# Designed miniproteins, single chains: the designs that were tried, part 101

Each design is a single chain, and the fold is of that chain. pLDDT is the mean over its residues in the fold that is shown.

## One batch from the design tools (miniprotein)

Design m3738
Fold by ESMFold2-Fast:
Structure m3738 (fold): chain A 133 residues (1-133)
Amino acid sequence: SALDRLRALYVAGELAGKVGIENVSVREVAERAGVSEGTARRAVELVRLILNREPLPEDVTPLEVVAAVTGYAKGLGLSERTIGLINRLLLETPDERLEEVAYRIVDLLERYKNGEISEEELIDILEEELAKL
């Protein structure tokens, strides 16, 4: 069940990066992740909350936030180096600061998506944030 939730979040994030969250199909997430439509629907809803920087339900785990954000970065076409930096930064962040740090990363990913920053500039910012941790 927990692994199904993580897989669904990663797939929902990846699809959101490729086509935008409003165009993500719950059925496609369920099929690709190999999970129920209920698990997939919750994953799509959680990815939407994260991308809108909305408060997360208290039952959301740190690993679920990591899965959603790293999935989104993959969907945007970012390199394994960039995704690895995002993963490391989120995993090294204390739980009480995770939502704040994840939302800063989402802001950077949106700036990359909009062509406001390059992947190299994104990597430099992520490495600077990791060094401050």
Scores: mean pLDDT 91

Design m3739
Fold by ESMFold2-Fast:
Structure m3739 (fold): chain A 62 residues (1-62)
Amino acid sequence: MPKAEDFEGFSADSLLRTAEARLAEDPNDAGAWALRGVALEQQGRLEEAAEDYRRAEELIAA
């Protein structure tokens, strides 16, 4: 991405939809849990984001 402004153009709802679609196909997709965490963090849902990040870390460590 050439600018931070390009990153700021991403919708948290769009990121959530992408992560949820991936988790529906594979609930052990650590990347999808991390992506959902990012989206929740952008929405200010920090506790839910932290739980998703922990799940991603558990799957990577396994």
Scores: mean pLDDT 74

Design m3740
Fold by ESMFold2-Fast:
Structure m3740 (fold): chain A 80 residues (1-80)
Amino acid sequence: SEKERYLEIMDRLEELARRHGWDDLLAQIEAAKKEAPNLSVEELREKTLELVGQFVRAAIDAGDWEAAREGVRLLSELLS
């Protein structure tokens, strides 16, 4: 299902945020995953896209190009 696909992307994003120690972003991802059962497919897609975008922005701002590449990979999977 599409919801399952977005949750799989969120799970991978959660692992990345945890690995990089970005606790504020990690908390946002965890909150979104908890809210996911109450969201429509469209709302979950938008929320997932927003969080992946925030991860990429945070990585760029930190100069962490490896994290930025990881986030762009997730964004590509989300948009395909």
Scores: mean pLDDT 85

Design m3741
Fold by ESMFold2-Fast:
Structure m3741 (fold): chain A 62 residues (1-62)
Amino acid sequence: MEEFKERVRKLMLQAGASPEEADRLAEEAVKVYEELLKQGFSKETAEIAALMYALARLVERR
């Protein structure tokens, strides 16, 4: 789990997010990932969906 969180955080930083925004988005992505795993989705699908969620939130920021 920590590996996925750090991976999302680094990707958000590289995409231009602030450190605070990257930390927040990584935490939100982990919550989405865990919820999808509880619903029976594969780890691969959950990772992709959680990452797409984080990217969408980054694009929508105002």
Scores: mean pLDDT 80

Design m3742
Fold by ESMFold2-Fast:
Structure m3742 (fold): chain A 128 residues (1-128)
Amino acid sequence: MSIEEIRELKKRDEARFYAEVVAELLLEVRADPELSKELEELLKEYQETGSIDFSEFKKTKLYELLKEKLEKYGLTSEADLARVLSMLVLLLSGLPDEVIAGRLAQAFGWSLEAARAFVRRVRRLTGL
């Protein structure tokens, strides 16, 4: 799917839009050992504290990757980067998919059905 086609999804199906964006990011992170290590450290922080220090995240290579990739999709604010980072961390948390879907629905105002479709689509696109 082209960047322009993915951008148009945001207006019609926000959960599907983020599934395409997040899947692309996960594939790039998995291909780079340093990025994988940074994401694992952020995941550990989330598991221990329930949150991520965004100021510390800004110091990572993963932040630079997210910023570059998200700008292509029109996501330029710190709130946009924080939203996508939260999606990445939840998907890798080891929580059951139904719990991940519930947290995504609550955090982003999606229906539970849309959140479940998001999780299934990311798993399908990445093989996670």
Scores: mean pLDDT 83

Design m3744
Fold by ESMFold2-Fast:
Structure m3744 (fold): chain A 79 residues (1-79)
Amino acid sequence: DAKKEIEALLEEITELAKKLKEAWKAGKYEEALEYAKKGTELAERLAELIRKYGLEEEFAEKIKEALKPLAELQAEYEA
């Protein structure tokens, strides 16, 4: 079930994005980079599954929500 795997990857990416934001704001840059590296590996697998099954439109909003902590971090440092 590709959709089940995609949902699981999105949940893990969301948690890593939150941890990355928290670590970065705390000045724990090495820890933040480790979360970023793991998140990148999961995002590559997610992209492969979405492309393989033509699910780009179906999961666009969920991908945006999963990355929201990173978007919030970016906005906080632009303000």
Scores: mean pLDDT 81

Design m3745
Fold by ESMFold2-Fast:
Structure m3745 (fold): chain A 101 residues (1-101)
Amino acid sequence: DNAALHKDYKANYDKLVEQAERLLRELRRLGGARTEEEWAAAVREALRRLGLSPETAADAIRAYIDKHRGRLLKDPATGELLKAASLDDIEAFYRELLANS
């Protein structure tokens, strides 16, 4: 059943996006990072709190970037539009997750 296969694929993709949203929410909660060292520490702490491996987090962030590429996002908590630059920050976090565990 092709419809069932498409549903399973979408469900897995949606789960990865949800994991990325949880990771980004934890990073914002730990927030106030102003230096690269503080961001690295925040990423490690968020991974620890969520019980995510760097590889799983990297896949999740990749799915999130793919879903939101070229789009403006609204922050659900504030209702504010996230700038396109926020996608660059997410891509930077993806690179750091691969490099720094």
Scores: mean pLDDT 60

Design m3746
Fold by ESMFold2-Fast:
Structure m3746 (fold): chain A 104 residues (1-104)
Amino acid sequence: SMEEKRKQIVEELRNAIDRLRKLMEEAVKNGKEGLQKALDEFAEEGTRIAQLASEASPEIARKVGEAMLEAFKALKEGIENPEKAQEYMDRAVELLEKAAKEVE
């Protein structure tokens, strides 16, 4: 059902947020290497979340896809600017949290 699909998408987004928050500790400690790990993990999770969103509805797919793309861009910017790694990681988490609330 649409309700079950929304629930699954929200759960996957919140799991991705929790994963990124945990990876933030390593990113702050390890700089560029930590951010690269976060980006790689996010890319794998993003593929699954995008698939679930596409199965739900075009509106959900658009909202989730836009948030995932913007979060991915933020993480990439953090890799290029390690001194601001925390700022870019926080932005990625904020974008995903907003998407999760809008899908609910």
Scores: mean pLDDT 72

Design m3747
Fold by ESMFold2-Fast:
Structure m3747 (fold): chain A 61 residues (1-61)
Amino acid sequence: SKAKRQAAALYTAAEILRAGAEFERELAEKLSGERAELYARNAEADEEAARELLEKAKEAE
């Protein structure tokens, strides 16, 4: 159904953002200074965005 398709798309988007956040956290741990701070902030933002998409996915079911 369309609703299940929309839920699947939102779950996929959330997974991509979570994977991106994990990669950004790894970079933040391996780097130092302002670049490390940037990746840490981006990871936090991506984690928040992923949570929002996950909530929307559950609502779309």
Scores: mean pLDDT 87

Design m3748
Fold by ESMFold2-Fast:
Structure m3748 (fold): chain A 60 residues (1-60)
Amino acid sequence: MARETARAYWAKIEADSGNTPLNRKTWSLSDAEMAEFALALERSPEVRAELLAKFRARAA
């Protein structure tokens, strides 16, 4: 893909939340499908933030 925007956006989402459980599934999909998955995750950014906070607390 000439446009690396979708990939960069997905990488940013993963970095922000740590790592998504959908990582392996999205890698077997086309870049268009991967972008759609990223958009779906965007609808629940609160859940990702909560999970990250939980892992940090349990590590302490």
Scores: mean pLDDT 51

Design m3750
Fold by ESMFold2-Fast:
Structure m3750 (fold): chain A 99 residues (1-99)
Amino acid sequence: MEKEKELKEQIIEDLKKVAALPDEQIQQDLADFQAQADKVIAQLKAQGDDEMAELAEEVRRATEQIVQYILQGDYEKAAELYIKYMKEMTPKAEELRAK
């Protein structure tokens, strides 16, 4: 969509606000997110919610990659990756919710 560039600029601004936190805080927040996500994914798999578990694993991986780019100061790549995953995973989440 044509407004993707406008969305990217907004995301870059938001990512720069996150980058204003100390790197140790960003790394701790990522670790806390990953630990919580791993617990949720394990529970979903144990319950047989395979499609939702797969989506949660994709979100976890995408978040890790985005944070790595933020820590490197590469907000352009972080924003592009976020937009890419949102475009790919949002339709999947909507489809799963509709079932």
Scores: mean pLDDT 78

Design m3751
Fold by ESMFold2-Fast:
Structure m3751 (fold): chain A 72 residues (1-72)
Amino acid sequence: SRIAALREKAAEYEALAEEHEKQARLYRERADSGQSETEKRNDLSLAFGHETAAARYQAEAARLRKEAAALE
């Protein structure tokens, strides 16, 4: 059904968001323990990229969940 397809796609985006959130946390932890300003800056940049991706996937998942709910 369309509802099932929307929920499956939402779950896929939620899983992608969770993986990006995990990577963002790891890069922030590396930045805190980093030995040089350059390494810290690079790790923070990577963390920011993953945080941005996670937010976008979460927003898309929420949109799909809302669309599925409206079809019930």
Scores: mean pLDDT 89

Design m3752
Fold by ESMFold2-Fast:
Structure m3752 (fold): chain A 65 residues (1-65)
Amino acid sequence: SSRRQEVERLAKEGTERAVKLAEQGGSSVELGELLQETVDRLRALGASDEEVRRRAVEIALEALK
C-alpha cells in the first residue's frame, strides 16, 4: 500500500540522515531532534505506537554503528 511504502521511505531517510549526522560528529541533541522529527512523521502517517517505537530503536541503533 502507499502508506506502507511511505513509512518504509521515511524510516530509510531517517536512518540515512541519522547515520550521516553521527559520522559528521553531530551532537546527541541533534540526533534526538532528527529522531523525534522522524517519529512525528511516522505517527502522522498512522503508524502504530509499536511500529513507531520499533522504527525509532532501529534508527538509533544504526546511528550508533
Scores: mean pLDDT 83

Design m3753
Fold by ESMFold2-Fast:
Structure m3753 (fold): chain A 67 residues (1-67)
Amino acid sequence: MSQQEAIDLAIESLKEFSLIPQDIAEKLKTIPEVKELVEALEKAIQAGDYESAKSLAEELLKKLEEL
């Protein structure tokens, strides 16, 4: 998938579920501006820290909309 397709799909997924599918997350990690936020979100979800995951998802959504 292209970088723009990954961004568009991530925005839709974050708005609907506050989550990103793994294949889209891997593509987003190639974008330096959002790599740290994607990794932090995945770590929060794996740890069951849903409060941090929600905050990180909102920050990531804002950053993706600014790209």
Scores: mean pLDDT 79

Design m3754
Fold by ESMFold2-Fast:
Structure m3754 (fold): chain A 84 residues (1-84)
Amino acid sequence: SELDEVLELTERAAKGDEEALRRLVELLGHPDPAVREAARQGLIALAMDESLREPLIRLLRPLLDHPDPAVAADARALLGILGA
């Protein structure tokens, strides 16, 4: 399932897989709200890891201009956790 994919991507991103991190950020814009929520929760957990701060800020900043205001709001909240 796509929820199983979110869990796998979160585990890989926690180990420094930047492609997995990029894919999780992309899932904030997924058409399924359950997938978006799972990706949001994974990214909140990853935002607590200082070693992921720089790649997360770089990947999230472009989403502030996202046409979906919910995606832009999620990016702003995550950047707030990161101190950016």
Scores: mean pLDDT 87

Design m3755
Fold by ESMFold2-Fast:
Structure m3755 (fold): chain A 75 residues (1-75)
Amino acid sequence: LKSLEELKAEYEKLQPEVDRAIAAARAMGDEATAQRIEDALNSVKEAIEKGDTVQAEAALHHLRTLVDRAMAAAA
């Protein structure tokens, strides 16, 4: 299981990709996908702030999946 410090580092590294995915979804007129990514991002932030490493890891995995899907759709 990842430490809180490792999850924070992954979250920070993912930020530019999250921004790109939201922008790509909005450029395609897919506001629903952009909103899901923003909701997933907020879930990661909340879990990290609470120190819940299990929830943070799950939320971060979900966020990465949404980002990957949005980027694939935009390609």
Scores: mean pLDDT 82

Design m3756
Fold by ESMFold2-Fast:
Structure m3756 (fold): chain A 77 residues (1-77)
Amino acid sequence: SIPALSEAEARELLEAARRLIEEARKSEDPRKAASLLTAAGILLSALRNGSTDPAVLAEAEELEKRLREVMKEQDAK
């Protein structure tokens, strides 16, 4: 099993995922965007498996929705 995340670790992963998704959205390079979105997806997966905090999981779910939106925008290029 993936080790349980502390509140501080969960917050760091949320912030990292948010930054990666935003960088991917602003990227003009589809390959760079894909790499950033893959990294964000890994962090969001770690949050879903390592956190039981409803607030953290709700923020992760919203970031997963944003990740899917950015993927669609990049696939349209």
Scores: mean pLDDT 83

Design m3757
Fold by ESMFold2-Fast:
Structure m3757 (fold): chain A 88 residues (1-88)
Amino acid sequence: SARKAAVLYSAGGILLVAAGIEEELGRHELALRLKGEGYYLLGEAYEMEGDLEKALEYYEKAAEYFEKAGDPNAEKAREKIKRIKEKM
């Protein structure tokens, strides 16, 4: 739904802003995790809107940042990447 997509866009954007603040404060690992989460939510928003190419782009960014952070959510992002590619 449009309302759910709007919430995901807003939450993703907020997390990316928070990641920038944490990076400036020297909290590098937390900043990477927040970038992963923010891009993951943007991926879900675009998937919900039916924009599979953008959903794939943002899930790939999420997987990259989760991997750099050592966050097990990297696997969850990779599962989303596989599912999106199967629909394209």
Scores: mean pLDDT 89

Design m3758
Fold by ESMFold2-Fast:
Structure m3758 (fold): chain A 113 residues (1-113)
Amino acid sequence: MEEDERFAEIKKLLEETAKKLQERGVARVIDFSEFEKDGKKYAKLVVEFVEDGRKLTIEVSSDFEVRVEGPSVAEIEKNPALREAYDIVGEFFDKLRELHLRRQAEEAARAAA
């Protein structure tokens, strides 16, 4: 139940990120799915950048393991439109880190009780 609640919050953050990318017109959502691997749940977002048609894949596990496949930092720096998309993705990572820290604090408090 607690893992399912945590995973639901992760999915919500990823969905909000997908929405922001689409609303700003910088990317199109190609896939939003979930899968299970090695006993862990993963939320997956695939977007296609409007600028050049390149894809960004973000996978987040229920334990906050993140995998990202997409343009390099050097490629982002060359293209202002990719920079805007990566600023939105950066906000997602900031929120994900805050959620992770909050959940760690909640789990530590529970273990101490």
Scores: mean pLDDT 79

Design m3759
Fold by ESMFold2-Fast:
Parts: structure tokens; sequence; C-alpha cells
Structure m3759 (fold): chain A 92 residues (1-92)
């Protein structure tokens, strides 16, 4: 049998989120450090939390925001702020 429309949608959202995160991390190599400093945690903990985000189903709205940040050349501060929002959602 074919995948359900919901399974297809969830798979595509996950692929899009991973792509967008990878593009953001390539653009801002210091982002792990900046997120770590703002959260008061280690860079290794930030990497772990971002890996958890890659494996967590995100809302379509959060995925759309990630894609927008990846494509539109948002400032590093805007990216840091949004990654902290995502980390807080995954942590709770």
Amino acid sequence: GAMTPQEIADTLLNIAARWALERILERYPDIYKKVAERLGISEEEVKKLLDEIKNTPLSPEDVARLIRLAEQGASEEEVVDFLIELIKKVKE
C-alpha cells in the first residue's frame, strides 16, 4: 500500500527542517557558541539539542520559519533567537 497523506507530509516536513538547519549551520559556524552562551550550557549540549530537533516532529509553522531563515539570509541574532525557541519546545 502507498503511504498515507499524513505520513508523506510528516516525512517532507522532517526533510525540509533538516535541510534548513544544515543550511543555517553552514552560514553561521559560530551559532553553536552563541546559543550556548545565551542558554548557559556547553556547545556539545547545543549540538545534542539540535540533533534532537532534527529527529523531533516540528509544526508546519516552525518548519516554514526555518526554511525562511535558511533562504532569506536572516541575521545571526534572528537565527539564534529562533533556535532557542525550538530548543525550549524540544526540552519540555
Scores: mean pLDDT 79

Design m3760
Fold by ESMFold2-Fast:
Structure m3760 (fold): chain A 59 residues (1-59)
Amino acid sequence: AEEAIRELAEELGISPSSVRSLIEAYKAGDEVAIEVAAKELGISVEELKKKLEELLKKL
């Protein structure tokens, strides 16, 4: 669990705590938080959602 979070954090260039916040936003269906995060990371909302779904399968 911790390792998968750390790997995604390194891939995205953010902290593990930020990844955990994104997981919670995704689970809550907070589309605004996901859209803002994707824009800040320079990726699409669809790419961010895919990465979070893949991470959730590893937790």
Scores: mean pLDDT 81

Design m3761
Fold by ESMFold2-Fast:
Structure m3761 (fold): chain A 86 residues (1-86)
Amino acid sequence: SLVEQANKLVEEGRKLYVQGLQTGDKELLRQAARLFEEAGRLYEEAGDYRNAAVAYLLASDAYELAGDLEKAEEARKRAEELAKKA
């Protein structure tokens, strides 16, 4: 299912996020952010707005730590809009 695929992407994203934090590798944080965005898209497509909002919030955090502030703000705003639908 879309939800099962999204759950796997969140799991992989979390692994990269933790590695990025431990090593200071901003590219790992960007990779994590992209996986969280893809998970958010799949949750949204499945109508799981709660998990979609959480996934975009994780993407925002990862982009912010990577220094990609515009992408972080875009992801945060998307999370806020999805949370209103949950």
Scores: mean pLDDT 91

Design m3762
Fold by ESMFold2-Fast:
Structure m3762 (fold): chain A 83 residues (1-83)
Amino acid sequence: MEVRFTLADARTEEGKGITVRVVGNPGASEEEVREAAIDYLAELAGVPKEKMDFEVRVERLGGRLVATVKSKDTSAKVLPEKP
């Protein structure tokens, strides 16, 4: 699947997990942007999206959507602390 979006933030912090922010295409639906962010987070965390514990927040910016997904999974340790 291919969605036109940009990864704005990808950070791993102690006690905070992994946070991913995705900016959607003007034609993308809220669901599509949310799904894209979740998929990216799952790939980054190395776990299936159905097994991942996460929080998603979608914000509307003038006519496009920005999705922020935050992992609660402790597997975030796979990544370096400060990339």
Scores: mean pLDDT 63

Design m3763
Fold by ESMFold2-Fast:
Structure m3763 (fold): chain A 65 residues (1-65)
Amino acid sequence: GSVSVTIPPDEAVAARLAAELGATVRKLPNGTYEVGLSLPNVTQEEYDAARERLKAAADEAIAAA
């Protein structure tokens, strides 16, 4: 599967999250960025941990911007 979060149109925040988490970044038509992790062949626990980590990192990056 995959997990993703949408962040405000701030390329520096998107780049920081990609570097920190090894995530992919996609610019959406509305100018926001989708930051996502591909999670093939992971356990449910690893999936849940990755989802929580991505959300926490995104929330922190947005708050710091």
Scores: mean pLDDT 77

Design m3764
Fold by ESMFold2-Fast:
Structure m3764 (fold): chain A 60 residues (1-60)
Amino acid sequence: SHMEKKIEEIEKKRDKEVAELRSQAAAATDPRTQLLLLMEIIAVDGEAYVEILRLKKEEE
């Protein structure tokens, strides 16, 4: 369905962004930079979750 395709696109974008941020965090030598990158991962995951919930609500 159109909804399933949109959700898949959101999940793929989330997974790519999280993978890039995790790579940056692993390469970071400064603890503050590492913490900020880990917080950004949480934000990216949360934003994707909220967007998926919004799409599911629109289907109802």
Scores: mean pLDDT 86

Design m3765
Fold by ESMFold2-Fast:
Structure m3765 (fold): chain A 100 residues (1-100)
Amino acid sequence: MTVEELIQQRLDEIMKDPEKAVEEYKKRIEENPNDANAYTDLAIAYYFLGKEEEAVEYAQKALDLAPNHPAAIAILQSIKEGKDLVELLVKAARGELPLP
C-alpha cells in the first residue's frame, strides 16, 4: 500500500463518520494529553465537519507539543492557503513540506 493509499484510507474512515472520529480522538487526548498525533487526527475530523476554527485550534495544539509536526503544519497550511488537505498530508508524510 502506498503512502497516498494509507492517508486516503484514514481520511475515508474519518469522513465516513467525522462526529464519531471526534469522540474517539477526544478520548485518546483524555488518556494521553501529550499525544500530538491525536490532536492532528481531531483537527482533521473537525475540518471534515466544516469546523475550521476548531481544526486550527487543535492543529496549533499539536504544534505546541511537537513544533515540527508535519501533519499539523499541513492542516494549518491547507486552511490558511485554501490548498488541498490530502495533497499537503501526502507531502508531509514524505517529508516534502517546508518546516518552520
Scores: mean pLDDT 80

Design m3766
Fold by ESMFold2-Fast:
Structure m3766 (fold): chain A 68 residues (1-68)
Amino acid sequence: DKVIELLGKAARAAKAGDLESAIKYLEEARETGIAEDEVKKAIEAAKAGDSESALKYVERAFGAAMNE
């Protein structure tokens, strides 16, 4: 599942403080249309430099994608 892989890569990048890579993976995840609101919020948090909020929204996006 491409979206689950992309969210996993985004979470790993955000934990490492690599918000540029996290944003790249989240933008790709956004193109799938799955968990769109949570992915959008994760991108906004990452662009603001807030790795904690970015991780929170990535985890919520995982939950939403897994329940589809």
Scores: mean pLDDT 81

Design m3767
Fold by ESMFold2-Fast:
Formats: sequence, C-alpha cells, structure tokens
Structure m3767 (fold): chain A 59 residues (1-59)
Amino acid sequence: SAAEEELKRMIEKAEKALEEAKKNKDVVTLRVGLHELSLLDDPRVQELAKEAEEELKRL
C-alpha cells in the first residue's frame, strides 16, 4: 500500500540520517532524525528512535 511504501521510505531516510550522524558525530542531524521518528507510531520506528537516543548520549 502507499502507506507502507511511505513508511519504508521514512525508515530508510531515518537510517541514513543516523548512519551519517554516527560517522560525523553530527548532533544536529541526529536530533532532527529523532524528532522525525517521534512523529511515527510504529515498533520498528521506536527501535530506531531508541538507537538514535543512545547515539545522542554518546555525542
């Protein structure tokens, strides 16, 4: 469905942003990614948000 495809695109975008933030230690990109993930109510997204929060604490 269009909703599932949109969710996959959002997850991929978030994963890419997290990877770039980890590589560059970019707090701003990581915070933006966390905020975008907070707008989605999905268990997979919640796992990404948790990972982002852990990375944010390391920076």
Scores: mean pLDDT 72

Design m3768
Fold by ESMFold2-Fast:
Parts: C-alpha cells; structure tokens; sequence
Structure m3768 (fold): chain A 97 residues (1-97)
C-alpha cells in the first residue's frame, strides 16, 4: 500500500510535468503560427529559448527537453520514446530544485 501510494503521487507529478511541457509546446506553436509548422528546427529554437528563460536550463539540457516537446508537436505524444520523456522530466524536476 505504501508503494502504491508513492506510485500514485509520482504519476500525478508526471502528469503535471507533462501538462507543463504540453503548455510550452502549445505556446511555441502559437508563436510559430505565422510560419508553416514544417520547420521543426524553428519550433525547437523557440522551445529552447523558453526553457532557458523559464526553467534556467543550460543549452544542452534545454535541447534534450526541446527535442521531446518538438516531437510531441510534430508527431504526437505516442511518438515520444518513454525513456526520452523520463529524461526530460528528470531535467525539469532537477531545475526546480
């Protein structure tokens, strides 16, 4: 029961982080809305900028998270590998500490 309660709390936190990443993706998409969403590199650049400003990530960490978010925008959440999503979540959680 203690393990199940911990897993439920971790799942809730994961969903919150996923929703924040989705929000960043939607904001980047809206800012790029005057351009055709054909250029994944421009979307990534916008996300990197937001991540550096909002979460104070360094460039390398921002690029990892931006790749996950850009893949989500382009191909949907199911196209994002679980291990890459977990890596991005760990980066975001570490930045908040």
Amino acid sequence: SAAAEKAAKEEAMRKKLLEELKKLAEEAKKEGDTELLENNEEIKAGIIYKLQKELKLDLEKAEIVAEVVATYIEKGLEAVPEEKLEEAEKIVKEAEK
Scores: mean pLDDT 67

Design m3769
Fold by ESMFold2-Fast:
Structure m3769 (fold): chain A 83 residues (1-83)
Amino acid sequence: MSPEHLALEIELALALMEYGIVKTARRNGMPDAEAAEELRRLIERLEALERRAEAAGDAATAAEARRRREEVEAELRELEERL
């Protein structure tokens, strides 16, 4: 694996860990407005990662980043409907 592909995989793993933390925090009383801000930042990170993976020819990481971004976007939409 090239250093570039390895870096993309690590960044994806970190973004997914951050998403897990946000989900856990929401279950433990994190305000909806704060959760929405964190989810928006995650969407931006995953969009940037998807573009970088596509540019690097890493189709697998790009596809995973896209799938995860769609999950975060769905959660944000449900949350924004309650704000």
Scores: mean pLDDT 86

Design m3770
Fold by ESMFold2-Fast:
Structure m3770 (fold): chain A 74 residues (1-74)
Amino acid sequence: AVDEVAIKIIEVFKLIDEDGDGEITHAELESFGVDTAGKSIDELVQSFLDLDGDGKVGLAELDEVIERLKKKKE
């Protein structure tokens, strides 16, 4: 398995990008129960991925985010 973290990150972005335009909107994030008031898209995406600015994210964290997003869509 190569770049498993990168593959999971791509899956998260695809789950958030509901309209398939390649952009993540506040409306899409709000559909997942995220409070978007006063926050940028970058801040909201980072909260989903639990990134702290060092560029590291765990596979377990990504799996949890993916599962939450999938459950919200159905």
Scores: mean pLDDT 62

Design m3772
Fold by ESMFold2-Fast:
Structure m3772 (fold): chain A 91 residues (1-91)
Amino acid sequence: SWELYALKGLIAERMGDYETAKKWYEKAIELAPPEEQAYLYMRLGDVYEKLGEKEKAIESYKKAIEVASAQPTPDTALINYAKKKIEELKK
């Protein structure tokens, strides 16, 4: 299930294995329902930032904002976090 891949990504991220975390979050996104994808894109953005992949991080944060904003009750905290990360990375 997508939850298992998300959990594997979180464990890898906690261990500092960002390349492995990226692979698991990408698989989680492929299987996750749209309402869960925003959080996973945000996590993927954080992972790309740790890997030094600035443009990929920005793209992932933009996807998180896009998906979150399309929900009936947008997660404003997630949207604000992703916007802040994009601004920090565009310096």
Scores: mean pLDDT 88

